Designed miniproteins, single chains, continued (4). Designs and how they scored, part 68

Each design is a single chain, and the fold is of that chain. pLDDT is the mean over its residues in the fold that is shown.

## One batch from the design tools (miniprotein)

Design m14319
Fold by ESMFold2-Fast:
Structure m14319 (fold): chain A 70 residues (1-70)
Amino acid sequence: KINVFEAMRLFDQRNPDGVISRDQLVDLLTNDFGVDRALANRLFAQYDTDGDGVVSRQEFVDIVRTIAAL
């Protein structure tokens, strides 16, 4: 159901600095793609390995690909 290209287009449009916060990521995945909020929060926590409270564009690609594989 999630389209990787559309998700990346929305990421690039809303996050021109190339990073996304937990709240921005969770809202994008839940509101635009119907992803479960608990799943979105768990994936953010798994990919925020440096603990800075943001996820990079490449990490966001990996998150979206993980959801698409479910």
Scores: mean pLDDT 82

Design m14320
Fold by ESMFold2-Fast:
Structure m14320 (fold): chain A 95 residues (1-95)
Amino acid sequence: SEEARRLLEGIIEALQKGIEAAKNKDYKTALRHAIAAMILATALDFVSPELREEVEKIRDLILKGIDALDSGDYETAIKYFEEAKKRAEEALRRL
């Protein structure tokens, strides 16, 4: 529970930084933070199997955001990262 909380907080922080970078069209910084969020989400799946379905949804949204970044579609990337962040915040509230 404490480990899951810290990982969710890390995911939320990384996604927020990714969103801010994407708003500035800073591809490299946005990608770095999105990858960090993905790594933390992968760790969360191992430490909290009860959150597996929610983690899969968060990871899918992050990957779609990364794909949008790679295409130069910053608006779409921001929307996916915001949705992933919202899901992580909801999961954190349910701990």
Scores: mean pLDDT 91

Design m14321
Fold by ESMFold2-Fast:
Structure m14321 (fold): chain A 145 residues (1-145)
Amino acid sequence: MEEELLEAIEKKKPALLQVSPEDLVRLLELIRERVPGVILVLTPTEELAEQLAKEVPGSVLLTEETLPILDYIGLVFATYEDFLKYRDKIDTSRISLVVVLAFSEAPEETWEAVRELHEKGVTVIGLERNITPELRERFERLLGL
């Protein structure tokens, strides 16, 4: 898991990784320490985004107030809905990494937007509690792996 994440980051390759809820905060802290630039973390719910923003030091939520200062923050949490709402206002050239939590729950429109970021050279990491063969095949197909 940590070795596969670091290898994916260093090689700038997309990865779908199995994560326990207990390891999630530690993994996001490790990502923040290793990845320069803007890291966008996509969440299925606002409650999860708010919880993780409190637990991961120096992270923030994606809002109208934080949008113009993303380059100074480094790690930013957004719901799938807020990401889609603000995507046309985000300078995608500044995003170094996108982390998608609960990949299986992400709407198709969120996956299309994440694929467009990958086509622009953004690294994509899916984090999931359980990886099925079908979920892996869906991830690979969406990112052209």
Scores: mean pLDDT 87

Design m14322
Fold by ESMFold2-Fast:
Structure m14322 (fold): chain A 72 residues (1-72)
Amino acid sequence: SNLDQAYQLIDQFREELKKAKSVEEVEKLYKKYKSQLSQIINSEKDVKVATIIGFLMLAMGGEAFVEIRRLK
């Protein structure tokens, strides 16, 4: 399902985020995963599922922001 795929992408993002050594690497990861999640949201017909994936994308953005601040 789109929801299972979204959770898998978030898990992959988090694993790659742990290995990021620069602000540029974090920004590149965020852009990559945000693009993939946005495509899933755009293809999702269930508003409730799309909303959940939207919250997962917001959480991903917050985690990227925290890591960028840690690296600066």
Scores: mean pLDDT 86

Design m14323
Fold by ESMFold2-Fast:
Structure m14323 (fold): chain A 62 residues (1-62)
Amino acid sequence: MAEEAVVEVLRLTRTMSLRDAIREAARRLGLSVDFVTRAVAAALFDPERARAATEAARRREE
C-alpha cells in the first residue's frame, strides 16, 4: 500500500500540486491523507528509493 501511494502521488504531481496529489491519491486508494504523506516522506528519506523514483520519473517524462 505505501509503495502504491508513492507511485500514485508521483503520477498525479505531473498534473497537480503535491498537496492535491496526496489528497487525490488518498481518496483513490481509500487511505488517509496522513498515511499517504508519511509514505511519501519515508520514500524521500530512503536515498536509494528516492533516487530510483526520481530517475524513473525523469526518464518517463514525455
Scores: mean pLDDT 71

Design m14324
Fold by ESMFold2-Fast:
Structure m14324 (fold): chain A 55 residues (1-55)
Amino acid sequence: MEKLKEFEELLDGTIEARERMLKKEGKTVSEEERKQLEKQREIIIESYKAMLEKK
């Protein structure tokens, strides 16, 4: 359970770093892209939960 929370924090930090990097390159994350990232976040977290249950 604790590892899941750490993973969520790490994932959120990675997304924020990605947005910052894109902004520095003169590229902005679109609203649609943000929604896709949120969906991917949910899928990744679900997969991680399943993996923790398995191992």
Scores: mean pLDDT 73

Design m14325
Fold by ESMFold2-Fast:
Structure m14325 (fold): chain A 55 residues (1-55)
Amino acid sequence: SALDAAKKALAKTVEETGRPLTKAEKKILSSYFANLYLVPEEVVEDILEKLEEKL
C-alpha cells in the first residue's frame, strides 16, 4: 500500500541521515512524502515522530 511504501521510505531516510532531524527538515520531509505517496501530511508527521523514538 502507499502507506507501507511511505513508512519504509521514511525509515530508510531517517536511518541514512544518521542524526536527529531539525524541525525544518521534518516539515519539508513531511510535505514531500505526503505529496509523493498521497498520504495526509499529519500521518507522515506521526510516522517521523515514532521513527525518532526508536533511534
Scores: mean pLDDT 77

Design m14326
Fold by ESMFold2-Fast:
Structure m14326 (fold): chain A 80 residues (1-80)
Amino acid sequence: ISPETGALAVTAYLNAEEAGGSWETAIAGAEESGADPEVVEALRGLAAASEELRKKAIEALAAGDYEGVAKYVEEALKLV
């Protein structure tokens, strides 16, 4: 997965959470908006992952570590 795709997925979740939503809300919003299928897949992977792995992806995005975001999203996708 690209660093850009990972960053877009985590950003979609953070936007949904700010509006009172969840990972499920972020996935539905991405699908409705016609987002890249890889972004939707990354969101589903993170939603199925452990809380710790999701937290690491969010912290990596906040730090501007886009390579780290991609790494944690790839780890989440391997668990599905």
Scores: mean pLDDT 79

Design m14327
Fold by ESMFold2-Fast:
Structure m14327 (fold): chain A 95 residues (1-95)
Amino acid sequence: KLEELLEEARKKLEEAKKNGDIDSMVLTALNLAKTLVEEFGLPIDEATRIVVELAKEVGADFVAEMIERLRELSETNEEFLELIDQVIDSINKLK
């Protein structure tokens, strides 16, 4: 089930990247992180690491664009506000 979730997320990230849809890439990454934390009980840092590794598989440049878009979304997306802050903090710890 976890492997199935990761494959579906990878597929969505590859499709979004092919279309140049950064918003869909970021939303896919956030939904994956949320599912890993809420349904699989992973710590946010581990969930963020998994998401970043999947994003790198579709391209290194995507990770930088995703981080920048996450900052923009933190000002406009109430539903993901807390998760966005946690993901950004976790990404900063990975550097």
Scores: mean pLDDT 70

Design m14328
Fold by ESMFold2-Fast:
Structure m14328 (fold): chain A 74 residues (1-74)
Amino acid sequence: EKDKLAKMYVKAAELALEGAEYHLRQGRVDEARINLETARKFAEEALKLSTTPDIKKQAEEVLKRADELERRVA
């Protein structure tokens, strides 16, 4: 059950990250920041819930990509 929830959080985090990338390309910095915050929140929840290395790796990858994008808006 926890792994199922963790997978859902990873998917939500990935979608939020895609939204952040899209908004940054359009010059919408505020919307990008909201999506980055959402992606970080969901990825962190996935890490807390996950018991499998694959799910943890996916969540960590989202956090790394969010860090890269945040440098572009900081």
Scores: mean pLDDT 84

Design m14329
Fold by ESMFold2-Fast:
Structure m14329 (fold): chain A 97 residues (1-97)
Amino acid sequence: MEEELEKRREEILKAADEAIKDPYNASRFATLAAKAIREHPEVADAVAEALEYMAKKNPLGKEIFLDAARRVRENVEEAPRAVAEAGTKYKVLMLQE
């Protein structure tokens, strides 16, 4: 449904901005984005852009988010997994103090 797709895009962009501020929000963003791509592959580009934005604003997660963004653009079928793995890796990185 296109109406749901537009709402998911807005939620993804807002979640990305919040994710920069808090590792728990980053995990929530990963879950939301992975679900959105599974249901609507058309949002993959928006998710990749959000991940690239997060990488630019968060040096700690830069490599993780850029790798996930590249994977999302490279293969949309693998995109949900790439995004979920990025969320997990970023959470683990935050546990390093």
Scores: mean pLDDT 75

Design m14330
Fold by ESMFold2-Fast:
Structure m14330 (fold): chain A 87 residues (1-87)
Amino acid sequence: MRKAWVLLVAEVDGKAVFASKEVELGDNIREDLRKAMEELVKELQKKYGKVKEVIAALFDEEGNLIATARGKVGEDGKLEEVEVRLH
């Protein structure tokens, strides 16, 4: 496993809000990124309230872009539709 950073951005009341987390990457980068996004969405919603759409970027420890993702959040606050693009 290798360490990476997820940066996630969402809009709340016309303002950009950000959260970040260190993650460990295995062989399934898409699954690892999705799980990290789910946790960051929960964190943002506890601080700022309802989030509808999120965008994420995954970077290695050297700052190289590994992947980007976008997702939609349901009314229950759970991340539903996640599209991941590997770089």
Scores: mean pLDDT 80

Design m14331
Fold by ESMFold2-Fast:
Structure m14331 (fold): chain A 91 residues (1-91)
Amino acid sequence: APRRILVVDDDEEIRAEMARGLEARGYEVLTAADGLEALRLAPEADLVLLDVDLPVLDGAAVAARLPAGLPVVSETDSAEEALAKFRAAGL
């Protein structure tokens, strides 16, 4: 099965750059511009890359509403924490 990463960022250029980098590494990428789109797409994802400064719902509110056990990587995570979350997702 394809390994799916959801990239959530309100900046289209950052979102596109992250998606391109992940696709180049063999991941399938879903994208969301805000927290509501993120919550709609989250059930399809193995891991979420989440901007904490989102319009509509902030990153913390989005993280609290995501499916249990879905790894969430944010800009506040250390490199070690981010890598551990990727490994937990089988990525």
Scores: mean pLDDT 75

Design m14332
Fold by ESMFold2-Fast:
Structure m14332 (fold): chain A 80 residues (1-80)
Amino acid sequence: AEEERFRQTAIDIARQMAADDPEKAPYAEATAAYYRSEEAGEAILAALKDASEEAYEKVKKTREEIEARARAIAAAEAAA
């Protein structure tokens, strides 16, 4: 399904982001975990929020960036 393709694309982008920028790796990995399993992702997000509001905000921004890239790729694939 298109939703499954979007999830895989988001996971791939998160993995690439983690490889390209080690400082973003924890936030990208948390985002990837959310797309693999909502239960596991929610547990990771809760742990991050408990540890630091700043870390939680970084995950949120990283997720928005990954989703924006995934949507752009999905739109380009749909147009092709």
Scores: mean pLDDT 74

Design m14333
Fold by ESMFold2-Fast:
Structure m14333 (fold): chain A 84 residues (1-84)
Amino acid sequence: MEELEREIAAAMAMIGLTVVHKYSESPEVSEYARKAADALGAGNYEEALEYARKALEAAKADPRSSPELIRLLERVVETLEELR
């Protein structure tokens, strides 16, 4: 992936994690999304991916999660996998 493409991907993942943190009905999903965003902001892609995966698992387990939120988290996880 080219430098510019990586920067765009990281920015889009950050936006996605911020949206999940702000609009998730699940405190656990919101907290993991926040931790993933913090790690991503620090340039720690492996830690960001770990927390994004935990957010996705928590979202899938929580009946309050919207299908749209789950799809957003799936895209964030895929993006972070490409960045590590």
Scores: mean pLDDT 86

Design m14334
Fold by ESMFold2-Fast:
Structure m14334 (fold): chain A 80 residues (1-80)
Amino acid sequence: MKEAELKLIAATLALIERVKNAPEEEIRRPLTPEEIEKMIEENREKAEEVAKTRTAEELLEELQLLMAKYFGVETEARPP
């Protein structure tokens, strides 16, 4: 696997874990580049395990759902 692909999976895992475990206020807080890099590195080995399964599509789906929930607009709500 390319390093960029591994980092993408690691970043996705880190974001999913953060969103599920952190309060909403913390999820919306901008992260420093250093914090982002650390989160990616901490999830690097987990990303290698995930890369051996078809969970990449599941991770993308989960990420899209979380993005819609916290950063998107619900279908029933009028866009700003």
Scores: mean pLDDT 66

Design m14335
Fold by ESMFold2-Fast:
Structure m14335 (fold): chain A 81 residues (1-81)
Amino acid sequence: TVDSLLQQSQQLDQQYQLSYTGQQAAFNDRQNLLDLSRQSTPEQSIVYDRGARLLDNNYNLAYQRYQGYRDQSDQLQQLAS
């Protein structure tokens, strides 16, 4: 039912809120890699930049999925009203 889907969506939102703290930690790790890149040789800088981009990509993908679930939850609420 719509009510069951709304409750499931709310439970998922709780998990995504906890995931946000993890994503902030990943963001800090990315910034540390960028700092190392600035202090390193040009060759090492490329490796650190790549690592930072991979972390950023994973963060962005997780955030986009989170937004998608939020949008779906909002649509279900509108249909239930």
Scores: mean pLDDT 68

Design m14336
Fold by ESMFold2-Fast:
Structure m14336 (fold): chain A 87 residues (1-87)
Amino acid sequence: SSEFIEEVKKLLDELLEAIRNEDWERFLEIVGELVELIKKHAPEAAKEVGEILGEMLERLKRAKSIEEKVEIVEEASKRILEILEKS
């Protein structure tokens, strides 16, 4: 539904804000909320989205700057939205 996609977009925007604010606790909380939302409303996409989020978290562990971390989250967000909009 359009409401589901709008909620996903809101959580993805909140991930970017958490990275910019260097709030790792909030970032991980939002990742958890996003995973649960997708499991509930798009369970068939949950595995693929989980793989993208896992790759994002591994890349963030190696990133050295806030700018690089923002780019990583933006790339993951685009991939997640593409999957959910094709479902």
Scores: mean pLDDT 87

Design m14337
Fold by ESMFold2-Fast:
Structure m14337 (fold): chain A 120 residues (1-120)
Amino acid sequence: SMIEKIIEEMKKLAKEAVEATKKKDWDTALQKISEIGLLAYELAVKAGVDENVALKKSNELAELMEKVLEAVYNKAKEEELKKLFEKMKEVASQPELEGVKEELLEMIEYFEKLALEALK
């Protein structure tokens, strides 16, 4: 489905963003996060979320993803990353995003696994 293709692309971009961060290629990491934000917006709109809500929530998720990569870049403690992922899961679980909650959580959980492994 179109939704499955969007999630697969978001997961690919998340992996590329983490790898760029590990290589200290910060410009590439931020570009990949921006692309994930656009895909999160597209996913939400296609699932029937209001466009203004979709834009606001996709921007909130992208900002949290950028903070995760900053924490990986600076070799922050695992506890700091887990707190950021709790905030991302809270955003994805808001009532306005009910139609895409499962898809967003799948991507967030995949990104969490990659970011935690990058701290090792």
Scores: mean pLDDT 89

Design m14338
Fold by ESMFold2-Fast:
Structure m14338 (fold): chain A 104 residues (1-104)
Amino acid sequence: SSKLKKELTRKKTVLNLLITGAKFDAELYIKKNSSNPELVKLGKETISLLDELSKAINDEDSERAKSVIEELKKMLPSLPEDMQNTINTIISHVDDYLAIKKKL
């Protein structure tokens, strides 16, 4: 339906904005922790997964999006609380996106 297509487009726009913000926060986390190689690696892995998620959403690849979300969920306990909250918000929006896409 035309309404579902409009909702999907809106959700993709919101997701891209949230992912862009999360990547910026992860880059700041890397800079703040530049003397700790393990935290720098964690931040870079987070950015890589967010890039893969953005690509999957824009390509409308639901299976890839689900796979990336599962990898993000595995990393969540290792991230600082602010980044966990941001990524959990993204996961919630991806779940909404996938529910809309399934109805099309």
Scores: mean pLDDT 89

Design m14339
Fold by ESMFold2-Fast:
Formats: sequence, structure tokens, C-alpha cells
Structure m14339 (fold): chain A 69 residues (1-69)
Amino acid sequence: SEKVEEAKKVLETALKADSLTVQRAGIREARDLAKEAGNEKAVKLLDEAMQSRTLEEQKNKIKEALKAL
């Protein structure tokens, strides 16, 4: 649960970035934390977020991952 709370904090910070590249750095960090926590669904959603072509798509996937954490 500690890794889950850390992942949530990282993703909330990433949502404030308004930069595709900066958000992806946060997504990778949160993905590693979610993987350590054993949250396979959140890992998959964060992998999907990394495939997003727009900031809006990426933010929507981050929000979905936050709900899965």
C-alpha cells in the first residue's frame, strides 16, 4: 500500500506538468511503483498511457490508472 500511495502522488504531480515528455517520466516512475505493489491493472493502464499521442489522451489514461490504484 505504501508503494500504491507513492505511485498516486507521482501521477498527481505528472497531471500538473502540461508536457507530454515530463508526464511520461512520471508515468514510468509510477509504473515501476505499481509493479512493485503487484497492481497489474495499473501497470497495464500506465503502459497504455505511454502510447498516447496527445496530452489529453495521456491525462485521461493517468486518471484511469489512478482509479485502478
Scores: mean pLDDT 83

Design m14340
Fold by ESMFold2-Fast:
Structure m14340 (fold): chain A 92 residues (1-92)
Amino acid sequence: SKEELLKAAKVALENIEEFKNDPRFSDIEKRRRIAETLRQLAEFAKEKGYEDIAKMLEEAADIARDLSVPTDEQIERAIKLVKEVIEKIEKE
């Protein structure tokens, strides 16, 4: 349902913000966790029929592997994207 996807997206946002502030994770581990979080959310969105949202999240997960972009910028991009996904779901 729309409500289930919205809850999943909010949990994903909380997880990414926690990764940002946790000094125990290395830069590479933060990137892996962001990519995994985005992929899991994309799969869930696809299962709920939100194909366009799923494609956006899959693209962001692939970008998270790009070592030319600093880890902090990848985290900020992920947070921004998940917030945009939340706004799109809420406006439907």
Scores: mean pLDDT 79

Design m14341
Fold by ESMFold2-Fast:
Structure m14341 (fold): chain A 73 residues (1-73)
Amino acid sequence: MMNDEVLSLVEKANLLVGQGLRALSQGNNEKAKEYYLQAADLYREAAKLSEDPADSEALLENADLLQKLADKL
């Protein structure tokens, strides 16, 4: 079960992913990269605060995927 602090970080990360996708669709690879890296950092922070190993693993996987997407931009 995610606590309120973890949920707050995940919501912020999700909003940043949405902003990154929007920037990418507009051809702004630089801004997309910034948003993806910021979202990845928030997912990693949420994973450290998560008490559920399954939630922590999923959050780290999301962070790694965003890092890989950013590295290609």
Scores: mean pLDDT 85

Design m14342
Fold by ESMFold2-Fast:
Parts: C-alpha cells; sequence; structure tokens
Structure m14342 (fold): chain A 75 residues (1-75)
C-alpha cells in the first residue's frame, strides 16, 4: 500500500494549501482502492474528493465524483 499512503500524504498537504490538486489526489487514491476491491475505502476517498471540490467551487467535478461514489455503493 505504499502508493496509497504516498497519495494520502500528498492529498493532505495539498488540502492544507487549498490546492485543487487535492481533489485529484483523493480521487486517484479512491481508484487504487477500487482496483484492490476495497470499496468502502474507495467510497470514503471519492466523498472526500467531492467535499474538497465543493469547497474550491468545482461544483461540476464534485457532482461527477459523487455519482461515481454512489455507483460503487450500488455494487
Amino acid sequence: MEEIEELKKKAEEAEKKGDPNAVFLYEQRGFLYLQEGKYEEAIRDFKKAAEVAEKLGLKSQAETIKKMADRVEAR
């Protein structure tokens, strides 16, 4: 899980700085969890990415990510 841990660290630092790259980093970690079959962790990361996107005014991106999380929950 080295890549997932590195993405967490980068996402947290970007979020502290208000960097929109935080959205991308949380989303990337969510995709890695999804690839590993860790659906609960993936959903959490996608929801976090959507929350950060909303705070940054990226409403369309946030809505897309929320729909993705909902689709994963339906599995």
Scores: mean pLDDT 79

Design m14343
Fold by ESMFold2-Fast:
Structure m14343 (fold): chain A 83 residues (1-83)
Amino acid sequence: SVEEDLAALRAHIEEVGKKAKTEVEGYKKMIEEAQRYADTLRAMADGAEAAGHPESAERLRQMADGVQKLADEYKKKYEELKK
């Protein structure tokens, strides 16, 4: 499901953040990773639509939107830590 795939992506992204030496560095890396996933999923969705797989394209867009929301949440936390 989209929820299961998003949970797996979130876990992977947050593991990247946990390996950083500081919380600020961790959030910066999580933002970069989440944004890369969102961009990749959008590109994959465009490819699926062009290939005649609209249901797959819609699923990939939903995943991209979910990961973008994670990136935005990490950005907010990063800004709070930079005060």
Scores: mean pLDDT 88

Design m14344
Fold by ESMFold2-Fast:
Structure m14344 (fold): chain A 60 residues (1-60)
Amino acid sequence: MESATELRKLALSRGLFGLYNLLLSAIERGVSEEDIERALEYLKKGDVAGAMDVLGKSVL
């Protein structure tokens, strides 16, 4: 999961431990690669809340 690795790096480099923890939880719940990519794009735009919402709502 390349997008997951990039999202993890970005979250940690910006001190966003809550987002990092949500990503780990979402992966354990079977989050889609599409949702990870969407969260990564939100984070790249500085929308931490949007990234967290995408990961928190993932049901797979």
Scores: mean pLDDT 76

Design m14345
Fold by ESMFold2-Fast:
Structure m14345 (fold): chain A 67 residues (1-67)
Amino acid sequence: MKPLSLDEVGELLRQLAAEHPTPEEFAEKLRELSKKHPDGEFFERVARTVEAHLNPKDDTDPGTLKV
Protein backbone atom coordinates (compact mmCIF):
# COMPACT_ATOMS: atom_id res chain seq x y z
CA MET A 1 0.00 0.00 0.00
CA LYS A 2 1.34 3.41 -0.95
CA PRO A 3 1.80 6.20 1.61
CA LEU A 4 0.22 9.60 1.08
CA SER A 5 2.14 12.13 -0.99
CA LEU A 6 3.43 15.33 0.58
CA ASP A 7 0.90 17.36 -1.40
CA GLU A 8 -1.99 15.22 -0.20
CA VAL A 9 -0.79 15.45 3.39
CA GLY A 10 -0.50 19.23 3.07
CA GLU A 11 -4.02 19.53 1.70
CA LEU A 12 -5.37 17.25 4.43
CA LEU A 13 -3.64 19.33 7.09
CA ARG A 14 -5.09 22.53 5.63
CA GLN A 15 -8.59 21.07 5.64
CA LEU A 16 -8.27 19.77 9.19
CA ALA A 17 -6.95 23.15 10.34
CA ALA A 18 -9.92 24.88 8.71
CA GLU A 19 -12.44 22.55 10.34
CA HIS A 20 -10.56 22.38 13.64
CA PRO A 21 -9.10 25.85 14.17
CA THR A 22 -7.73 25.03 17.61
CA PRO A 23 -4.30 23.37 17.54
CA GLU A 24 -5.36 20.91 20.24
CA GLU A 25 -8.28 19.53 18.21
CA PHE A 26 -6.09 19.52 15.12
CA ALA A 27 -3.43 17.45 16.90
CA GLU A 28 -6.06 15.03 18.23
CA LYS A 29 -7.38 14.44 14.72
CA LEU A 30 -3.85 13.75 13.53
CA ARG A 31 -3.40 11.18 16.30
CA GLU A 32 -6.61 9.45 15.25
CA LEU A 33 -5.37 9.37 11.66
CA SER A 34 -2.06 7.89 12.86
CA LYS A 35 -3.99 4.91 14.22
CA LYS A 36 -6.10 4.45 11.07
CA HIS A 37 -3.33 4.94 8.52
CA PRO A 38 -0.29 2.70 7.99
CA ASP A 39 1.89 5.81 8.16
CA GLY A 40 1.04 6.47 11.78
CA GLU A 41 4.56 7.65 12.59
CA PHE A 42 4.27 10.44 10.04
CA PHE A 43 0.97 11.75 11.38
CA GLU A 44 2.26 11.49 14.96
CA ARG A 45 5.30 13.52 13.94
CA VAL A 46 3.05 16.23 12.50
CA ALA A 47 0.94 16.25 15.66
CA ARG A 48 4.06 16.79 17.75
CA THR A 49 5.06 19.68 15.51
CA VAL A 50 1.64 21.31 15.98
CA GLU A 51 1.85 20.90 19.76
CA ALA A 52 5.33 22.44 19.75
CA HIS A 53 3.94 25.51 17.99
CA LEU A 54 1.00 25.66 20.41
CA ASN A 55 3.37 25.70 23.37
CA PRO A 56 6.75 27.35 22.73
CA LYS A 57 9.51 25.22 24.16
CA ASP A 58 10.30 25.99 27.79
CA ASP A 59 13.53 24.62 29.21
CA THR A 60 12.07 24.75 32.70
CA ASP A 61 8.87 22.93 31.76
CA PRO A 62 9.14 19.31 32.91
CA GLY A 63 7.49 16.63 30.81
CA THR A 64 8.69 17.91 27.47
CA LEU A 65 9.98 14.53 26.31
CA LYS A 66 10.27 12.99 22.86
CA VAL A 67 10.13 9.21 22.89
Scores: mean pLDDT 66

Design m14346
Fold by ESMFold2-Fast:
Structure m14346 (fold): chain A 80 residues (1-80)
Amino acid sequence: SEELLEGILKMLEVYREKAENATSVADVERIIAQLETLKGSLEIRVRQGQIPKEIGEKAIAEIDRVIDLGREQRARLRAA
C-alpha cells in the first residue's frame, strides 16, 4: 500500500511537470481529464476495499493538487 502511494506520487510528479510546461489549453485539458479519470478509479477501488482508505485519500489529495495546478495553467493560457 505504501508502494502504491509512492508509485502514484512519482507518476504525479511527471504530470505536474507536463501541466506546468503545457503551452496549449488542449494539452492541459487532456492532463486534467486523465487525472480526473485516475481519481475516479481510485475512489472506486477505495470503496471496494481494494486500497486502504488512508492511502487512497492521500493519493486523491495529491491528484487534486496537480489538477488545481493544471486549472491555473489553463487559466493563464486562456488569458494570454
Scores: mean pLDDT 86

Design m14347
Fold by ESMFold2-Fast:
Structure m14347 (fold): chain A 74 residues (1-74)
Amino acid sequence: MKEAEEIIEEIKKANPVTGGMLEEAYKLLAKADEEKALELVKKGGELFKEKSPEEAGREIGRLAGEAALEVEKS
């Protein structure tokens, strides 16, 4: 989805590692649930705008881990 790609690219411009983690989580979750994958990316984008880079990276990493566990349960 174009919207998810735009958010991921904006995060990658500021922090390639955090953006890359979100992109991989999006790809993984989209195989199970595209709507949830888009919600994950939108939440990551919000966190990146609202939090410090350190806090945003930590929270996005946590969300990516939760997404991986959700796909594994499916």
Scores: mean pLDDT 76

Design m14348
Fold by ESMFold2-Fast:
Structure m14348 (fold): chain A 74 residues (1-74)
Amino acid sequence: DEKYNEEVKKIIQEMKDMMFQLQVDGDLDSAKFAGEKTQEVLDKLNDPSLSPKEKLEFGKKLLDEVKKHIDEVS
């Protein structure tokens, strides 16, 4: 339970770190996309109808989407 929430927080931090690196690299469009996906994970983390496991799988999915988007536009 708590373990899944901590893993989701780690994913959020990784997404924030990616967003920051994209800003440093001047890729502001990808940084904005990463920020939007990070917010979606935060919204799901605060949804009491979702299990911690579902929140973790959602976070992993959105992190992968950010990585694929960067690969596609780079």
Scores: mean pLDDT 80

Design m14349
Fold by ESMFold2-Fast:
Structure m14349 (fold): chain A 101 residues (1-101)
Amino acid sequence: MLKEIEEREKRLLELYEKSDLNNLSNQIKLKLLLAKETLEVVAELIKKGVESALEMAPRLIEEAKKLIEEAKKYKLTKEQEELIKEVEKLIKEVEELVKEV
């Protein structure tokens, strides 16, 4: 569970490191993509009835919300704005899943 989230984050980091990302805009994009992938994995694990994913979900939602707030402090590209919308949609999905199980 936690291992699957960590492995997903590691894969995203590897992909972005290969892109020679050494600027703030790319770092913001990376953080938003990590939040997106983490919430997608958590949603899937909750749907499969994995109890520790359910227990972790509130913390991961809070961390994702903090990342969105941090990203909004900078001038965003349209791609980054779209990623924020996707992460916000996933936050809502995970919050509803936590209520319903």
Scores: mean pLDDT 75

Design m14350
Fold by ESMFold2-Fast:
Structure m14350 (fold): chain A 70 residues (1-70)
Amino acid sequence: MKKIVIRAATGFLALSKAIELLKELTGLSEEEILEKLFEYGARGTAASISKAVNQILKEEGIDVEVEVVG
């Protein structure tokens, strides 16, 4: 399992970086990624974004773990 760390000063920047990473790893559209992130409870906190990102990766069968810190 590969581990990736996203470091961002704000929840907005963390969300932006998470979307970019998910586009690269999954090939999903930005719109689909945003819908899934909000469905899985991504809001403004590092913890909520981290949890949502890892749920999307698991659903898509991608053997990567992401940690969001801020």
Scores: mean pLDDT 82

Design m14351
Fold by ESMFold2-Fast:
Structure m14351 (fold): chain A 81 residues (1-81)
Amino acid sequence: SELKENIKSIKLVGEEERDGVVRFTVEITSVSGETTLEEGEISREQYELFSILLNQTQEQLVEAAEEFEARLKAAREEKAK
């Protein structure tokens, strides 16, 4: 995936918790300096896992970024109303 090759950083830029659901916004920065905002809603438990993933090393972050994007898409489709 091009995402795995070009991710420089992932940054949490917003969060809101309501009724055990966390609404969040992350900023994904590529090595070219391009930024993409992703929004999602996930359970509090998933958000805790997300926070752990953000603290991984850069090498692990590249691998986690694609999984995180896939989970964001799935959570958005599953829990969006």
Scores: mean pLDDT 67

Design m14352
Fold by ESMFold2-Fast:
Structure m14352 (fold): chain A 72 residues (1-72)
Amino acid sequence: VEEFREMMEATLERISAKHELSPEDIEKLRELIDKAVEALNANDPDAFYQALKEIVKILEEKGITEEDLKVK
């Protein structure tokens, strides 16, 4: 769980450095990461995948792909 949060935070930091994300976009993405972590702690896989889907959707709208979320 903590490892997932660390990975997502590190990825968000990397993509925000490469792509100009507004503070509002970064805040929204962090809220969704928190939601995903909370869903994992609650043993709710449906809520977890919904949060991930929403993150991907926002990033795609900004021109950031799933590939940018993965460690190379």
Scores: mean pLDDT 72

Design m14353
Fold by ESMFold2-Fast:
Structure m14353 (fold): chain A 75 residues (1-75)
Amino acid sequence: MERRQRRLALLREAGEKVKELVEASKTITPQEFKEMAQKAADELEARARAADPRYRISIEVDDNGNITISVEELP
């Protein structure tokens, strides 16, 4: 139970971070946006790893502005 709740909490945090990044993207370049997204992913992954080292979080932004958030649980 606690594990599923942590994963859902991380997805929720990632969603809020993506909202902040999307708002910022209106005033910055796509390249700067990718750098900010990577920083946010690294911060979320560091917190996830502090709770459970098997979690990995990535945020990808393609050239068309599509945002993909991935939360993986490693074996």
Scores: mean pLDDT 70

